# Ledger of designs, part 75: designed miniproteins, single chains, continued (2)

Each design is a single chain, and the fold is of that chain. pLDDT is the mean over its residues in the fold that is shown.

## One batch from the design tools (miniprotein)

Design m6591
Fold by ESMFold2-Fast:
Formats: C-alpha cells, structure tokens, sequence
Structure m6591 (fold): chain A 90 residues (1-90)
C-alpha cells in the first residue's frame, strides 16, 4: 500500500529502535532475520550510530521490497554488525 509506505517514511525519523524492529518483524518471514531482531529487542537501548544505521537499512529494505533476497541479506548483515557491537560492550 503506497499510502502506508509514505506514512511510514514520514514517521521513520520519530520511531524508536524497538518500534522500528517490531515493524520490520511484522513484514518478514525470514527465520534468521527474525532471530536477530529478537536478540536486538533484548537490549534496552542502542547507540545513536547503531540506530542511524538501522534506520538506513530499514528504509532500503522497504524500498527494495520485503521479499527481496538481496534486501533481506543486506538488512541481516547490518543487524549482525549492530548486535556484534552491542555484545562487545558487555
């Protein structure tokens, strides 16, 4: 739905990382991506740098299509990198 996508893009800058992750989780059936999202949701907060990277990856994912294998792979790699950085802080 074009209207829903336009409305989402308008709100993207105001979404918390939890809201953004839950939204992405509702759009994908990829088991690996869902597992990474669930792991990131266990964190109380992300750094501003990680959040900005997540927003960029989410936008690319939505623009390419949620069923695009290349878009799924790109988002998966970004989430893996963010998770690795967050785990290194513990």
Amino acid sequence: DQILLDLFNEKLESLSYRELLLFIKSLTDDERLLELIDKLLSYPSLSEESLERLKEAARDFLEAGTDDPAAIEALTKTLEEILREEEAEK
Scores: mean pLDDT 74

Design m6592
Fold by ESMFold2-Fast:
Structure m6592 (fold): chain A 94 residues (1-94)
Amino acid sequence: LEEITEEAIKKIEELLKDNPKLAKGLINAIRALHEELLKETDPQRAISLLRAQTQRMIREIEEAREEGLISEETAKKLIEVLEEWSRRVEEAIR
């Protein structure tokens, strides 16, 4: 999980270099979720938590786009990073 999560964080930092507040918020959310997933022993609860928190982060990205804080292209790329990260984490949950 650590390598998958750090790869996603690096991509988010690169995409949000001009919006450090949004970057910090998303990175903190991903790190907090990563720690929660490491503690969760029930894989079904872990997957449910992962999906719920990923959707919350996607909503925050869409809100930032609607407010004009980021471009539509940046929002799409961020969502792709989160969806890929979520998919790889779900595959790694055992």
Scores: mean pLDDT 85

Design m6593
Fold by ESMFold2-Fast:
Structure m6593 (fold): chain A 69 residues (1-69)
Amino acid sequence: MSLEELLEEAYRLGFELGRAIAAGDDAAVAELSARLAATVDEIRAAGGEAGKEEAVRAAQRGTNEGLAA
């Protein structure tokens, strides 16, 4: 997966996580949090610390938007 695809995935997982939090779905929150952590680690391996910081920002943006959806 490319760095761009991984960053898009981080945003998407963040959005789904935000929606799960808003719904009170603890099982989905646990699963999505684990997947997001794995995706961030993959981005760090490919893009270093700067890539990780972008992934965290993408995930946070997604989570905020998912919470509002």
Scores: mean pLDDT 84

Design m6594
Fold by ESMFold2-Fast:
Structure m6594 (fold): chain A 87 residues (1-87)
Amino acid sequence: SPIDEIIKFFKENPLVAIRLGIPTKKELLEKLLDEFAKKYGKVSYEDARLTFRSALKDSTEYSDEEIDELAKKFTELINKYVEEKGY
């Protein structure tokens, strides 16, 4: 399911989850995503990229290029969730 792919993304990238304040418990994440989707709809890559770069600023774990690829994958996963939920 789309939610399980998003959970997998954050479990594979725990520093991203921590720095963005994203819960990894399925029920809490689904609630957060539903509230976000109802208020904002789809995410733009540009907004996600700027958010990820800000959150991961001065981290030695990721290069800027790796941060941009993570933001791109995040955007793809979230927008798929929004589409499949019918928001």
Scores: mean pLDDT 85

Design m6595
Fold by ESMFold2-Fast:
Structure m6595 (fold): chain A 71 residues (1-71)
Amino acid sequence: STEEVTLEVPTPDGVLEIPATLTRTADSVTIEAVAPSPEDARLVAEALEAAGGTVTRLEGRHVVAVIDTSP
């Protein structure tokens, strides 16, 4: 299933609120976001990796990451 959410990403200047799309499968969640800048996209990618995700795409402002939810 696909759901629209807001990602809250901590930065030195405060919390960035980035609109994102979550796509759920039986054993994973794919998160896709477009940040306001390439610098913000890098911060989003780093936050998703820190949360246990794997960044599969980082192109300019566009970030895609996968989080394994399998038991």
Scores: mean pLDDT 79

Design m6596
Fold by ESMFold2-Fast:
Structure m6596 (fold): chain A 94 residues (1-94)
Amino acid sequence: SLEETIFRTAFETLLEETDLSEERAEELARELVNYYLALKTGLKMEDTESMTLGAVRLAVDILTTDLVAEGVLSEERARALAEALIEALEKALS
């Protein structure tokens, strides 16, 4: 499913790009999927690749902004993580 692909890709990217524990990376990957689903519902999304990628990019932005606000990551590290997540997710969803 799309949700499983988003979860697995985000989880693997979080483990590769950060020093976060496996448990915390799993929690954040689940949070990303939840943001994606909320955006999909709110945007009245058609099941097009373009709309799916748009929702995913917004979900990544929300997640990384939250990590900066919580003091988990610096703005610079959060930007690098967002870029890595978007690249990995665009590749996985194509």
Scores: mean pLDDT 84

Design m6597
Fold by ESMFold2-Fast:
Structure m6597 (fold): chain A 104 residues (1-104)
Amino acid sequence: MSSELEKQKQEEREQVVKFSAAGIEAAAKVFDLKLLVEWEKTLSEEEVIKKYEALFKRKFPSVEEAKKHLVEELDKAIKEAKKYGMSQKSVDQIKKAKEEVLKE
């Protein structure tokens, strides 16, 4: 009985950690997407790519490809957050923020 209770508490802690991590990741990706849109307005494509390559530690052939990659990672983060118990209301809020950023 005690071991069963300890296992339940450990599983609850793991779920909270996974939920929090996925939620933070989704919020961070929305912020990164907003930052990319702001950079596109003020910087050359070469400068935007250079900043994105520095941030993500990888090569991107274009700003469009970098944006696509970030959107795909954001969608994955939203899926994980929902899987670990994020409310539909919170998911909808993040999706709305994504759409607003992409529409400028």
Scores: mean pLDDT 74

Design m6598
Fold by ESMFold2-Fast:
Structure m6598 (fold): chain A 91 residues (1-91)
Amino acid sequence: TEEERRQRELAELEARIAQIEREKRALQTSIKNIEETREPRLARLEKVDKEKAEKFGKQVDEQMAKLRERIAALDQELAALRARIAELRAG
C-alpha cells in the first residue's frame, strides 16, 4: 500500500540519519584528538627541527580542514533527509 511505502521510506531515512550522526560523531572525536595532540607534538618537533615542525603543522591543518568539510557535507545531507521526513509526515 501507499502507507506501507511511506513507512518503509521513513524507516530508511531514519536509519540513514542515524548512520550520518554516528559518522559525524566519529569525525568530531578525530578533530578533538588532533587538536589536543597538535600543540604538544609541534613543541617537541620544534626543538629538534623547525622546518619539520612547520611542515607537520601545515599537514595537520589540511587534515583538519578536510574533516571539517566532510562534517559540513554530512550536515547538508542531514538537513535534506530531515526535510524529506517532514514532507512524508505532513502528507
Scores: mean pLDDT 87

Design m6599
Fold by ESMFold2-Fast:
Structure m6599 (fold): chain A 90 residues (1-90)
Amino acid sequence: MEELRERVRALLGRILDLVRKHLTPEQQAEVERLLGEAMRAFDEGKYDEAIELLKKIRELVRKHATDPEVQAEIDALLDEAIKLLEEMKK
C-alpha cells in the first residue's frame, strides 16, 4: 500500500512539473489548485474524489495545452495515477 501511495505522489509531482513548464501562469495556477485538492482527497483516503479531480485536470490540459506530445505525456501520467487509485479503492 505505501509503495502505491509513493507512486501516485511521484506521478502527480511529474504532472505538476510538466504543467509548470508548458502551460501559462494562469493555467498553471488552476491546475495546481486542482492537484492540491486531489492530493488532499488522496491523503484522506477519498480515492473517488481524487479520481474525479484528476479527470478535471485532464480536461483542462486537453483544452489549454498546445503541444500534442505534452498533452499525451500528461494524459499517460494521469491514466497511470487514476489506475493506481482505482486499485487502492478495491
Scores: mean pLDDT 81

Design m6600
Fold by ESMFold2-Fast:
Structure m6600 (fold): chain A 102 residues (1-102)
Amino acid sequence: SMASLEAQLAAFEDELAEMAPSLDMSNPSQGALATMAAGLLANRGDNKKASALYNELGNTYFEQGNYDDAIHYYTKALKLDPNNTKAKENLAKAQAKLEAAK
């Protein structure tokens, strides 16, 4: 019974990870799914895919003018993959925007 539930959860996690790049992160339900997918990928040690998803979440918040949340997600992306150059550049841009807004 428990093993069957674990197998169903693993199948759901695999499906979620596969569909995550196609999610509309500006949609609250799909953004929540993307956040869940990124966390699951990180827990599985797929740090590069998790980093890419956190970067895309950061981009969504950046486009909304929510620079605090953008910084939060770009920082998570870099913690998982320090070589994510796009997240590093985006973090610097978000920090500059937040400082300019003060």
Scores: mean pLDDT 79

Design m6601
Fold by ESMFold2-Fast:
Structure m6601 (fold): chain A 120 residues (1-120)
Amino acid sequence: RSDDLRAIAERAKEAAERARELADRMPSADAEEARRIRDEVAELSKRVGEDYDRASKLLKGVGPTGKKAVDALSVASGLLGSAYDLLSADPVGSRERVSNLLHAASEALKKAAEYIEKVI
């Protein structure tokens, strides 16, 4: 349990850094770069979703801090999904909105890691 939660926290930190890097790249992205960012967001969304499902089971009944960790992973997953949808519909026209969503996802992932670390 503790080792599994530590692995999720470390992946959340790595995902937060990656989301921030992608957010910083978005304002200057052309259509080709925006499509590359979309594919990277899809991979992040998938992995964060898997960690959300696993953390939900591992942190069931742990209390308020455990719930905050799961809620933060859920928020990050939703923000990444929204960024993917916008990049799929209008890669270049959605640049500012996607940058903002990816920055918010990065902050949610950082909070998820911090809350997980408080319960292990």
Scores: mean pLDDT 90

Design m6602
Fold by ESMFold2-Fast:
Structure m6602 (fold): chain A 118 residues (1-118)
Amino acid sequence: DEQAEKQRQIERAREVIIQLEDDAIALLDRILALTKDPEAQALIERIREIELTARKNLLSGTLSPSEGKSLEEEAIRLLEEVLELVKDDPEVSALVQALLDLERRILEIFDGIERIES
């Protein structure tokens, strides 16, 4: 059954995203603890709220792939702003870059789910 196979692929992809979201939240908490710039702190807190919202809605089955992509695109945009603010701090900058790589991976998985549903 093609429909059953597609559903299994989507469920597996959601499980992977949830694990990556947990990793993203842990990285955000670490970045926030090390960050001294108030503007960067405010952006990190906003990104954390986006990730918590995405995770909650993904767990409840209420997050569409297009909504997930939009949330991740916003998180990536805000992280690029954080990276510019913390560029002179090599430790924080490295963690922000690792988080950007992780968020881009989540975005690719949401794009994959959307393609399966098409």
Scores: mean pLDDT 88

Design m6603
Fold by ESMFold2-Fast:
Structure m6603 (fold): chain A 95 residues (1-95)
Amino acid sequence: KIIRVTAVTPAEVTAKAGSSVTFKVTADESLAGKPAELINVETGEVVAEGVLDANGEFTLENLTLEDTGIYQVVVTDPETGDVAVSPAVKLTVLE
């Protein structure tokens, strides 16, 4: 069985500088309780970390123009070393 993160919502969002954005992750139930990271695709920087449930959330607070980018959720199974990667999401931060 292929383990998947199937969606991150919103897939594309525009936010104001100084605000926050919460991404919700939809994943296979077998990924519940696994470590998860929100990663900037361009820089490879981990911008948020957590443990994924079926409604796992990652919040970016105090947004700056530098937070504009493309992000993915990466879930790692520590027992197998298997990695599941979400579709990309786009964040645009405006003044």
Scores: mean pLDDT 74

Design m6604
Fold by ESMFold2-Fast:
Structure m6604 (fold): chain A 86 residues (1-86)
Amino acid sequence: SPIELAKLKARATVLVSAAYYLAKVAKKAVENKADQSTIQKIADEGRRLAREALEIAAQIEPHDPALAEKLREQVRRIEAEIDEIA
C-alpha cells in the first residue's frame, strides 16, 4: 500500500542516517584513542543498521528502484568507511 511504502522509505532513511552518524562516532573514537573493543562495538552497530537498511531497500526496489539504488550506494560508502576504521 502507499502508506506501508512511505513507512518503509522513512525507516530506511532513518537507518542510513543512524549508520552514517555511527561511522562518524567510530572515527572520532579512533582519533580519541578509545579502546579497540569500544570502536568495534560502535562499528558493529553501524554495520547492523546498514544491513537492515539494505533489506528494506530490497523491499522498496519493485516500487522505487531509483531510491533503492541510492540507499545501496549510501550504505556501500558507510560500510567502506567503517571497514577502514575497524
Scores: mean pLDDT 89

Design m6605
Fold by ESMFold2-Fast:
Parts: structure tokens; sequence; C-alpha cells
Structure m6605 (fold): chain A 73 residues (1-73)
């Protein structure tokens, strides 16, 4: 899962100036969030991933990317 999220982070960076492409990447991140939640991952990781999804949905790209990175750390 982590490798997939890292690939999506790099893709999001490449599409930061393209709202439609960025939205597709956010959709993929939300799918990974659901998979991680189903796998009973750490509550701290779930909170960070939730914060990342919320920031991304609000268009706060920099905050979303940092939150995703923190969740993977």
Amino acid sequence: MEARVEALLEEARRHADDPAAYADVVGAFNTLLAELAAADTSPEVLEQLGAAAEAASAGRTEEALEAFRRALA
C-alpha cells in the first residue's frame, strides 16, 4: 500500500496545476484510505490519512501532500 500511495503522491505533484487530473488522484487516495481502514491499521495513521483526504478535497494541495507523507512516515 505504501508504494502505491507514494506513486499517487508523485502523480498528484505532477498534476497540481491540473484540477481534473488532481481530482482523479484524490479519488485513488480515498480508495486506499478505505483499504487501510478495512485492514485495521493504526488509529494515528487513519487520522493522518483522513486529514490528507479532507485537505485534498478542499483544494489545499500542499497540506494534503504533507499529511499523506506524515501518514506514511
Scores: mean pLDDT 69

Design m6606
Fold by ESMFold2-Fast:
Structure m6606 (fold): chain A 102 residues (1-102)
Amino acid sequence: MEKSKEVLEKQKQEIIDEVKDIVKKYKDDLEKLREELKKLVERKLQEGVTPGIIREALLEVAREMEKEGRFEEAEVLREIAKWAGSEILTRAVDRAIEIGKA
């Protein structure tokens, strides 16, 4: 990783805070919560944040939601974290196959 640990920890915390805000706003609408979380992930990827940091932030908020008894929101957060990893990996592999030599 080219970024310092402090920069990565700051990025993760900023994402955690944004995810918590989204969960608070859309707690009673799980479909809209999924949509807004996917938009957040797409925006952070466009900003150059690594998929690993995004996943760590989502999973951290999911753990906090479980501690608060908010299991439905925690499940959505884990779903989006898994989706982010799968979607990005698929796109990266397809691009690498096109440009690289296997």
Scores: mean pLDDT 74

Design m6607
Fold by ESMFold2-Fast:
Structure m6607 (fold): chain A 80 residues (1-80)
Amino acid sequence: SSEIDKLKELAQKALEKASLEEQKIIQEKTLEVLTILEEEGFSEEAKKKAIELIDEAISKVKNPEAQKLLEEAKKLIKEM
């Protein structure tokens, strides 16, 4: 869906701002989020799990621009 494509775009932009160590975290959590949404669909339960994974990434990423992009991804999932 276009919403999944936008989520991927936001994750890619966050990767461009993040340090190498933070990039690994963002890649790992993004893959987990995409797997949940593609396997379980856009149910409230699946969105909740995806949001928790993004919150974990935000907590481990120190770059403010990368954090902002991850917060935008979180908002996008909430609005799905």
Scores: mean pLDDT 85

Design m6608
Fold by ESMFold2-Fast:
Structure m6608 (fold): chain A 91 residues (1-91)
Amino acid sequence: MEEIEELKKKYKELAEKANADPSNVELLREAIETLIEGTLLLLKENPEYEPEVKRIVAEELGVPEPESYEELRAQLERLAERAIAEHKASL
């Protein structure tokens, strides 16, 4: 839980900075990357939620459900790149 608390603090700081400057795509990228790391650690500690998270992520991307933690990470990173691209398009 200590590592999750540190990531939570980092995410909060990055989210506040991104909210103050929404045109700063780098802050958005760092916030999302921190959120991915926190999500993966939460799933490691609470594996009962892993099937639901895998299903949601796969449905959002229109791909098969990931069979490994590494595949889940890769799909989360693809969602992050999509979100960043959509944000850049709105600027």
Scores: mean pLDDT 77

Design m6609
Fold by ESMFold2-Fast:
Structure m6609 (fold): chain A 66 residues (1-66)
Amino acid sequence: SQEYNELIAQLFIQGRVFPQDEEKVLNAIRSLPKEQAISLLQQALEESPNKAFHKAAQSLLEELKA
C-alpha cells in the first residue's frame, strides 16, 4: 500500500532500517510517484545517518533520473 511504502521511506530517512531490509526499502521507494521518490532519495542522502544505504540510494536516484 502507499501508506506502507511512505512509512518505510520515512524510516530510511531517519536511519531506522536494518541493512538486511535494504532491497525492501528501495522497492518501496520505487513504488512511489517518480517525483516523490527522487525528492525522498535526495533528502535521505542529505539527512540520513544510515551511510550503508547511500550507495544504493544514489544508484536508485540515477536510475529514476534516466
Scores: mean pLDDT 73

Design m6610
Fold by ESMFold2-Fast:
Structure m6610 (fold): chain A 66 residues (1-66)
Amino acid sequence: SEAEERRAALDAELERYLAENPELSRVEAAAALGRELATPEQRAIIQEIADKLREIGDRWEEELKK
């Protein structure tokens, strides 16, 4: 299907980006790649999502230490 083809293409691009930037996590790499491919409006949404995911990750790390 089109959705499966688009997902496979994006996953391949993400793996390529990770191979070039092995210091990045998958979340960080996906956020960076998304900014390169996105329109300005999409970049604003991606940034907001990335900021929220970072905050959730930080909270989970704190909870796991309790």
Scores: mean pLDDT 71

Design m6611
Fold by ESMFold2-Fast:
Structure m6611 (fold): chain A 101 residues (1-101)
Amino acid sequence: RPEAEELADRLARAMAALAVYENREEVEEIVNIKDEAERMKAFRELAEKNKLSPFEQLALGAALRDGILEEILNLPEEEQRRLAEEAKRFLAEYEEELRNA
């Protein structure tokens, strides 16, 4: 369970970092939506546009719920870029692990 929780947290942060870097305006709009139903709708549109898998949607949804998307969005642009680069490396390794499982 601890290893699964750690992996889930890493995946959530990686998905959040990429979403902010690649879809900054849409993520900012979603984070600022006060109505839960409208926020969920905008989130689904972002997920569909980026062709996210069910697991990726779950991870990004967790990041939204836990304030991780808002946290990353408030970081300096240089830090956002660095986190996106780290996220790309992590997701590439994660995809390889899933393929070999």
Scores: mean pLDDT 76

Design m6612
Fold by ESMFold2-Fast:
Structure m6612 (fold): chain A 102 residues (1-102)
Amino acid sequence: SLMEELKRLGESLQPLAEAAQTDKAAKRELAARVAEAMAKVAEEKGVADPKEVKLARILAEAFREGLSVEELKERLKKAGLSIPEEDLEELTEVLGLPRPAP
């Protein structure tokens, strides 16, 4: 069951989720692990569009490596994927990714 796997993942990630409230690096690691687990479960269950699985995997890599928004955009472009600018901005705020200073 997808829900049982997500529950087990949530339980294992709870200490990291608590750290993520105050630590941006922990927040990025949490986001990377969630994205990677979602991609794996979707691929194994065959319930997701292959493009969504590929997107989740690239996001997991970017968050784990601490890539900038511009580097993430370049990786998505190279993979033939695009995310609306507004969705990227929401992700950068939620996950604490570095924004280029104006």
Scores: mean pLDDT 65

Design m6613
Fold by ESMFold2-Fast:
Structure m6613 (fold): chain A 104 residues (1-104)
Amino acid sequence: SAMEKVEEVIRRMEERLRELIAQGASPEELLEVALEGLEEIKRIILSNPEMSEEEIRAAFMRAADAFVGMAQRALEAGLVSEAEAAEMVDRVHQAIAEAYREVA
């Protein structure tokens, strides 16, 4: 299903982000990976017009949760300050809102 494809994208992104955090990646590198994952999710949604509004909302909520988790992990690892983590979350939320407007 389209939702299974979305979950697979999120799983791959979470694994890649975990590896990057372990390697001491920059906030910019973490954001790039997160935004690439969001773009892939958007393409899956656009390629599956049978997806309901509820499923589209669920997909973006799942992406938001994964990206917030990434920022929290980077903060816990000492890679970013609290202010930088908050900025990363804000940028991802803005990107998700824009993607949602494009597909809904």
Scores: mean pLDDT 85

Design m6614
Fold by ESMFold2-Fast:
Structure m6614 (fold): chain A 61 residues (1-61)
Amino acid sequence: SKEEEGLENVRKAAETMSGAELRLLADLLRQELAENPDWPEEVKKKWEELIAELERKAAEL
């Protein structure tokens, strides 16, 4: 889906990001998720997983 394709693109971009950039990205994704309550549960879970992954990766840097 379009939403899932966006997540894959974000994941790839995140591989080259600094901790500060990862935190900013996680915040942006969290806001997007909050503004799109109508998304399928499967898509929401994938976004929540990605946000958590980005935050955890940023904390390691």
Scores: mean pLDDT 79

Design m6615
Fold by ESMFold2-Fast:
Structure m6615 (fold): chain A 83 residues (1-83)
Amino acid sequence: SMEEELRKAEEQAEEYNKRALELVEQAKTQDNESALKLVSEAMRELALGVDAELEVITRRAIEKALKSPEYRSVGEQMQKSRE
């Protein structure tokens, strides 16, 4: 179901964000060179988390928009115009 897919996407985003935070915490205890590598990896994980979260937000926004009376009416008119 869409709700299950949405939940899995949210869980994936949370995992990326958690890994990024763990890498940042590890960086605080390392030398400058090792810390920079960990921060770079954390930034990559954070970017992936943001992308996954944006996908969830976009999917939710589209689903809610399509369920709105005004937007569904427009969508139905567009569909009828294409028939």
Scores: mean pLDDT 75

Design m6616
Fold by ESMFold2-Fast:
Structure m6616 (fold): chain A 62 residues (1-62)
Amino acid sequence: SMMEKLEKAQELEKKALDLLEKDRTPYNIMKSALLFYEAGKLLGPEETGKKLIEFQRLLDEK
């Protein structure tokens, strides 16, 4: 269902945020980007692009 996809996407985003909170190494940044990308893919192609932009803003703001 759509709700199950949203829950999984949120789980992936939480994993990404945890990695960035631990340490912003190049490895953790790349892995976090991939997790945001996978979260977006669950929600559709339009949302995939939005998630990548959100990730970029997150890095720029912090």
Scores: mean pLDDT 82

Design m6617
Fold by ESMFold2-Fast:
Structure m6617 (fold): chain A 74 residues (1-74)
Amino acid sequence: ALITVRGAPDLAALEAKALENPNVESVSYTDEAVVVLTQQPETVVEELKRIMVAQGLSEAEAEAGITVSEVVKA
């Protein structure tokens, strides 16, 4: 799965913490967004949401900033 995170107060810190998660395969930092590749999207989404809340967002704001896309096997 591909997870896109927008609207976090500190996307660079979010990227660094996401890279510490063993369920994260890769992370890309682009124009105001962090993109995470993982086989464990549910676990990684909960961790990303926790990081965003720790940065000062509400749970609803964190959830609104997170988009999960299923990577279909080609």
Scores: mean pLDDT 77

Design m6618
Fold by ESMFold2-Fast:
Structure m6618 (fold): chain A 92 residues (1-92)
Amino acid sequence: SMEERYVELTRKQAEKLGASEEDIEKAEEIARELVRLAEEMMRNNSSIDDIVEKLTSKAYDLMRELSEEAKKAVERVLLGLIIEVMGEKSVS
């Protein structure tokens, strides 16, 4: 699933960047929340602009307590998710 893929990608990126296990687990939960929010907003036929704004706001709010390494992992996941959402909306 998209959720599983982004959670796994987040762990892999955070591990490579040297984040602690605690921060990796927090980053995984953030990724899960972001994917679920994106899927819900897509089901509700939200605009690309609304989805980008809501995902970005939620990501930066949740990740502020994380290490720099974990923040970078979440930012990469956020970018990937936004690109995927833009692609999906272009096909509908």
Scores: mean pLDDT 84

Design m6619
Fold by ESMFold2-Fast:
Structure m6619 (fold): chain A 62 residues (1-62)
Amino acid sequence: SDIDKMQQQISQLQSVRDNTERQSQIYQSQGNTDMYNRLQRTTDSIQRQIDNLQRRVDELRS
């Protein structure tokens, strides 16, 4: 179903987000502010995609 596909996509995006967040923490510990900021923007973008998909799933369930 479309819902199952979106839930699978959410899970994949969550994995990418978590890995990106771990990498950002490493750069932060090294004082690499430029890389930290870039990865934080990437994490924010992924989170928005997750939120949009979750909202769509919720709408299809209602």
Scores: mean pLDDT 90

Design m6620
Fold by ESMFold2-Fast:
Structure m6620 (fold): chain A 72 residues (1-72)
Amino acid sequence: SDRDGTDNLVDGLLDRAREQGKEDFAKQIQEIRDSETDPIKLLEKLLELAKEMKDDFSARMVSQFLKILRER
């Protein structure tokens, strides 16, 4: 489901941020996850955060997934 796909993406972003020692980034990802229940709004906030943190990989992954969800 779209919810399960979004949860898997967020888990992947959290794991990656933690593995890279980006503790502030991981904390902000978790805060967005906890505060936003709508998958589209959650992904939009994560995309903005990834751009602010200059994490191009995370920004591209979120952008691609967001595009797929919006076109469904």
Scores: mean pLDDT 83

Design m6621
Fold by ESMFold2-Fast:
Structure m6621 (fold): chain A 70 residues (1-70)
Amino acid sequence: KKEESERLLEKARELTRLALEVAESNPDTARQFLEIVREYKRQLEELGDEKSAAEVEKLVREVEAAIEAA
């Protein structure tokens, strides 16, 4: 159960990092990555890991800001 939360958080971190890398050059792809990341956040919330879900939300907001700045 804790291992599942850790895996979801790691996947979310990796995907938000990739989204941030392409946010300026390919914002549509970055938005597609964010949709998947939001699904990981929802799964973290279902597991009761509100702290990890909040961390993922902050990462999503950072990528959204980068897309809007591009």
Scores: mean pLDDT 82

Design m6622
Fold by ESMFold2-Fast:
Structure m6622 (fold): chain A 68 residues (1-68)
Amino acid sequence: MSVEEVGELGKELLLEYGADEVSAEAVRYEMSKTKSVEEAIEAAKRAAEDLLGKEKGEEVRKRLIESL
């Protein structure tokens, strides 16, 4: 899976968990700037924690890893 594909999944998960479209797209964009899938997943986790709380950040990380 590419950084771009992981970014799209991260956006979809954030939308599923109640983030707005603008925030979810901003996270996808930040993920797309990372150098690896591992860095993209870590960026998504941090952003999800900031937007939706620590529990949802951990859930987003787990679901992205399971999609690899």
Scores: mean pLDDT 84

Design m6623
Fold by ESMFold2-Fast:
Structure m6623 (fold): chain A 78 residues (1-78)
Amino acid sequence: SIDELFKKLLEAVRNKDVELFEKVAAELKKKLPEELKEEFETLKEELLKELSKEEVSVEVEIGLQLKVIGLELDIKLS
């Protein structure tokens, strides 16, 4: 389900698991409405850029998790 994929995406962000993030993001994009695919691609690129850094601040980590939660809510409200 989309909910399980978002849960895995958040887990990948929390664990800084770039490989898991890429895999789950690709699966999520296939299930998204066309209107949200461009927004998701932009979010994915932002998340990957931050996750690829050796150190990420707590503020940035929280911000990234909130962006993922916001997109999940957008999909559920659509």
Scores: mean pLDDT 75

Design m6624
Fold by ESMFold2-Fast:
Structure m6624 (fold): chain A 76 residues (1-76)
Amino acid sequence: MEEEIKKLEEEARELLMEEVRTSMELIKYAVEKVAAKDDAEKSAELEKKAAELAARGDELVAKRDELIAKAQALRA
């Protein structure tokens, strides 16, 4: 059980690193969108990419929460 918990916690940590990378990319797109405020086409492309990354971020959060819940259940 303890080894299984450690593996789940390690996988959750890897997903957290992916979440951090996704958040940084979203910040980058937000900054680029401000710089492109007068370019409607470029702004729309950045908005689309940001929406796709946000959806990916939500999936990573859900998967990490599931792994944490499994680890907690094994501790109980």
Scores: mean pLDDT 81

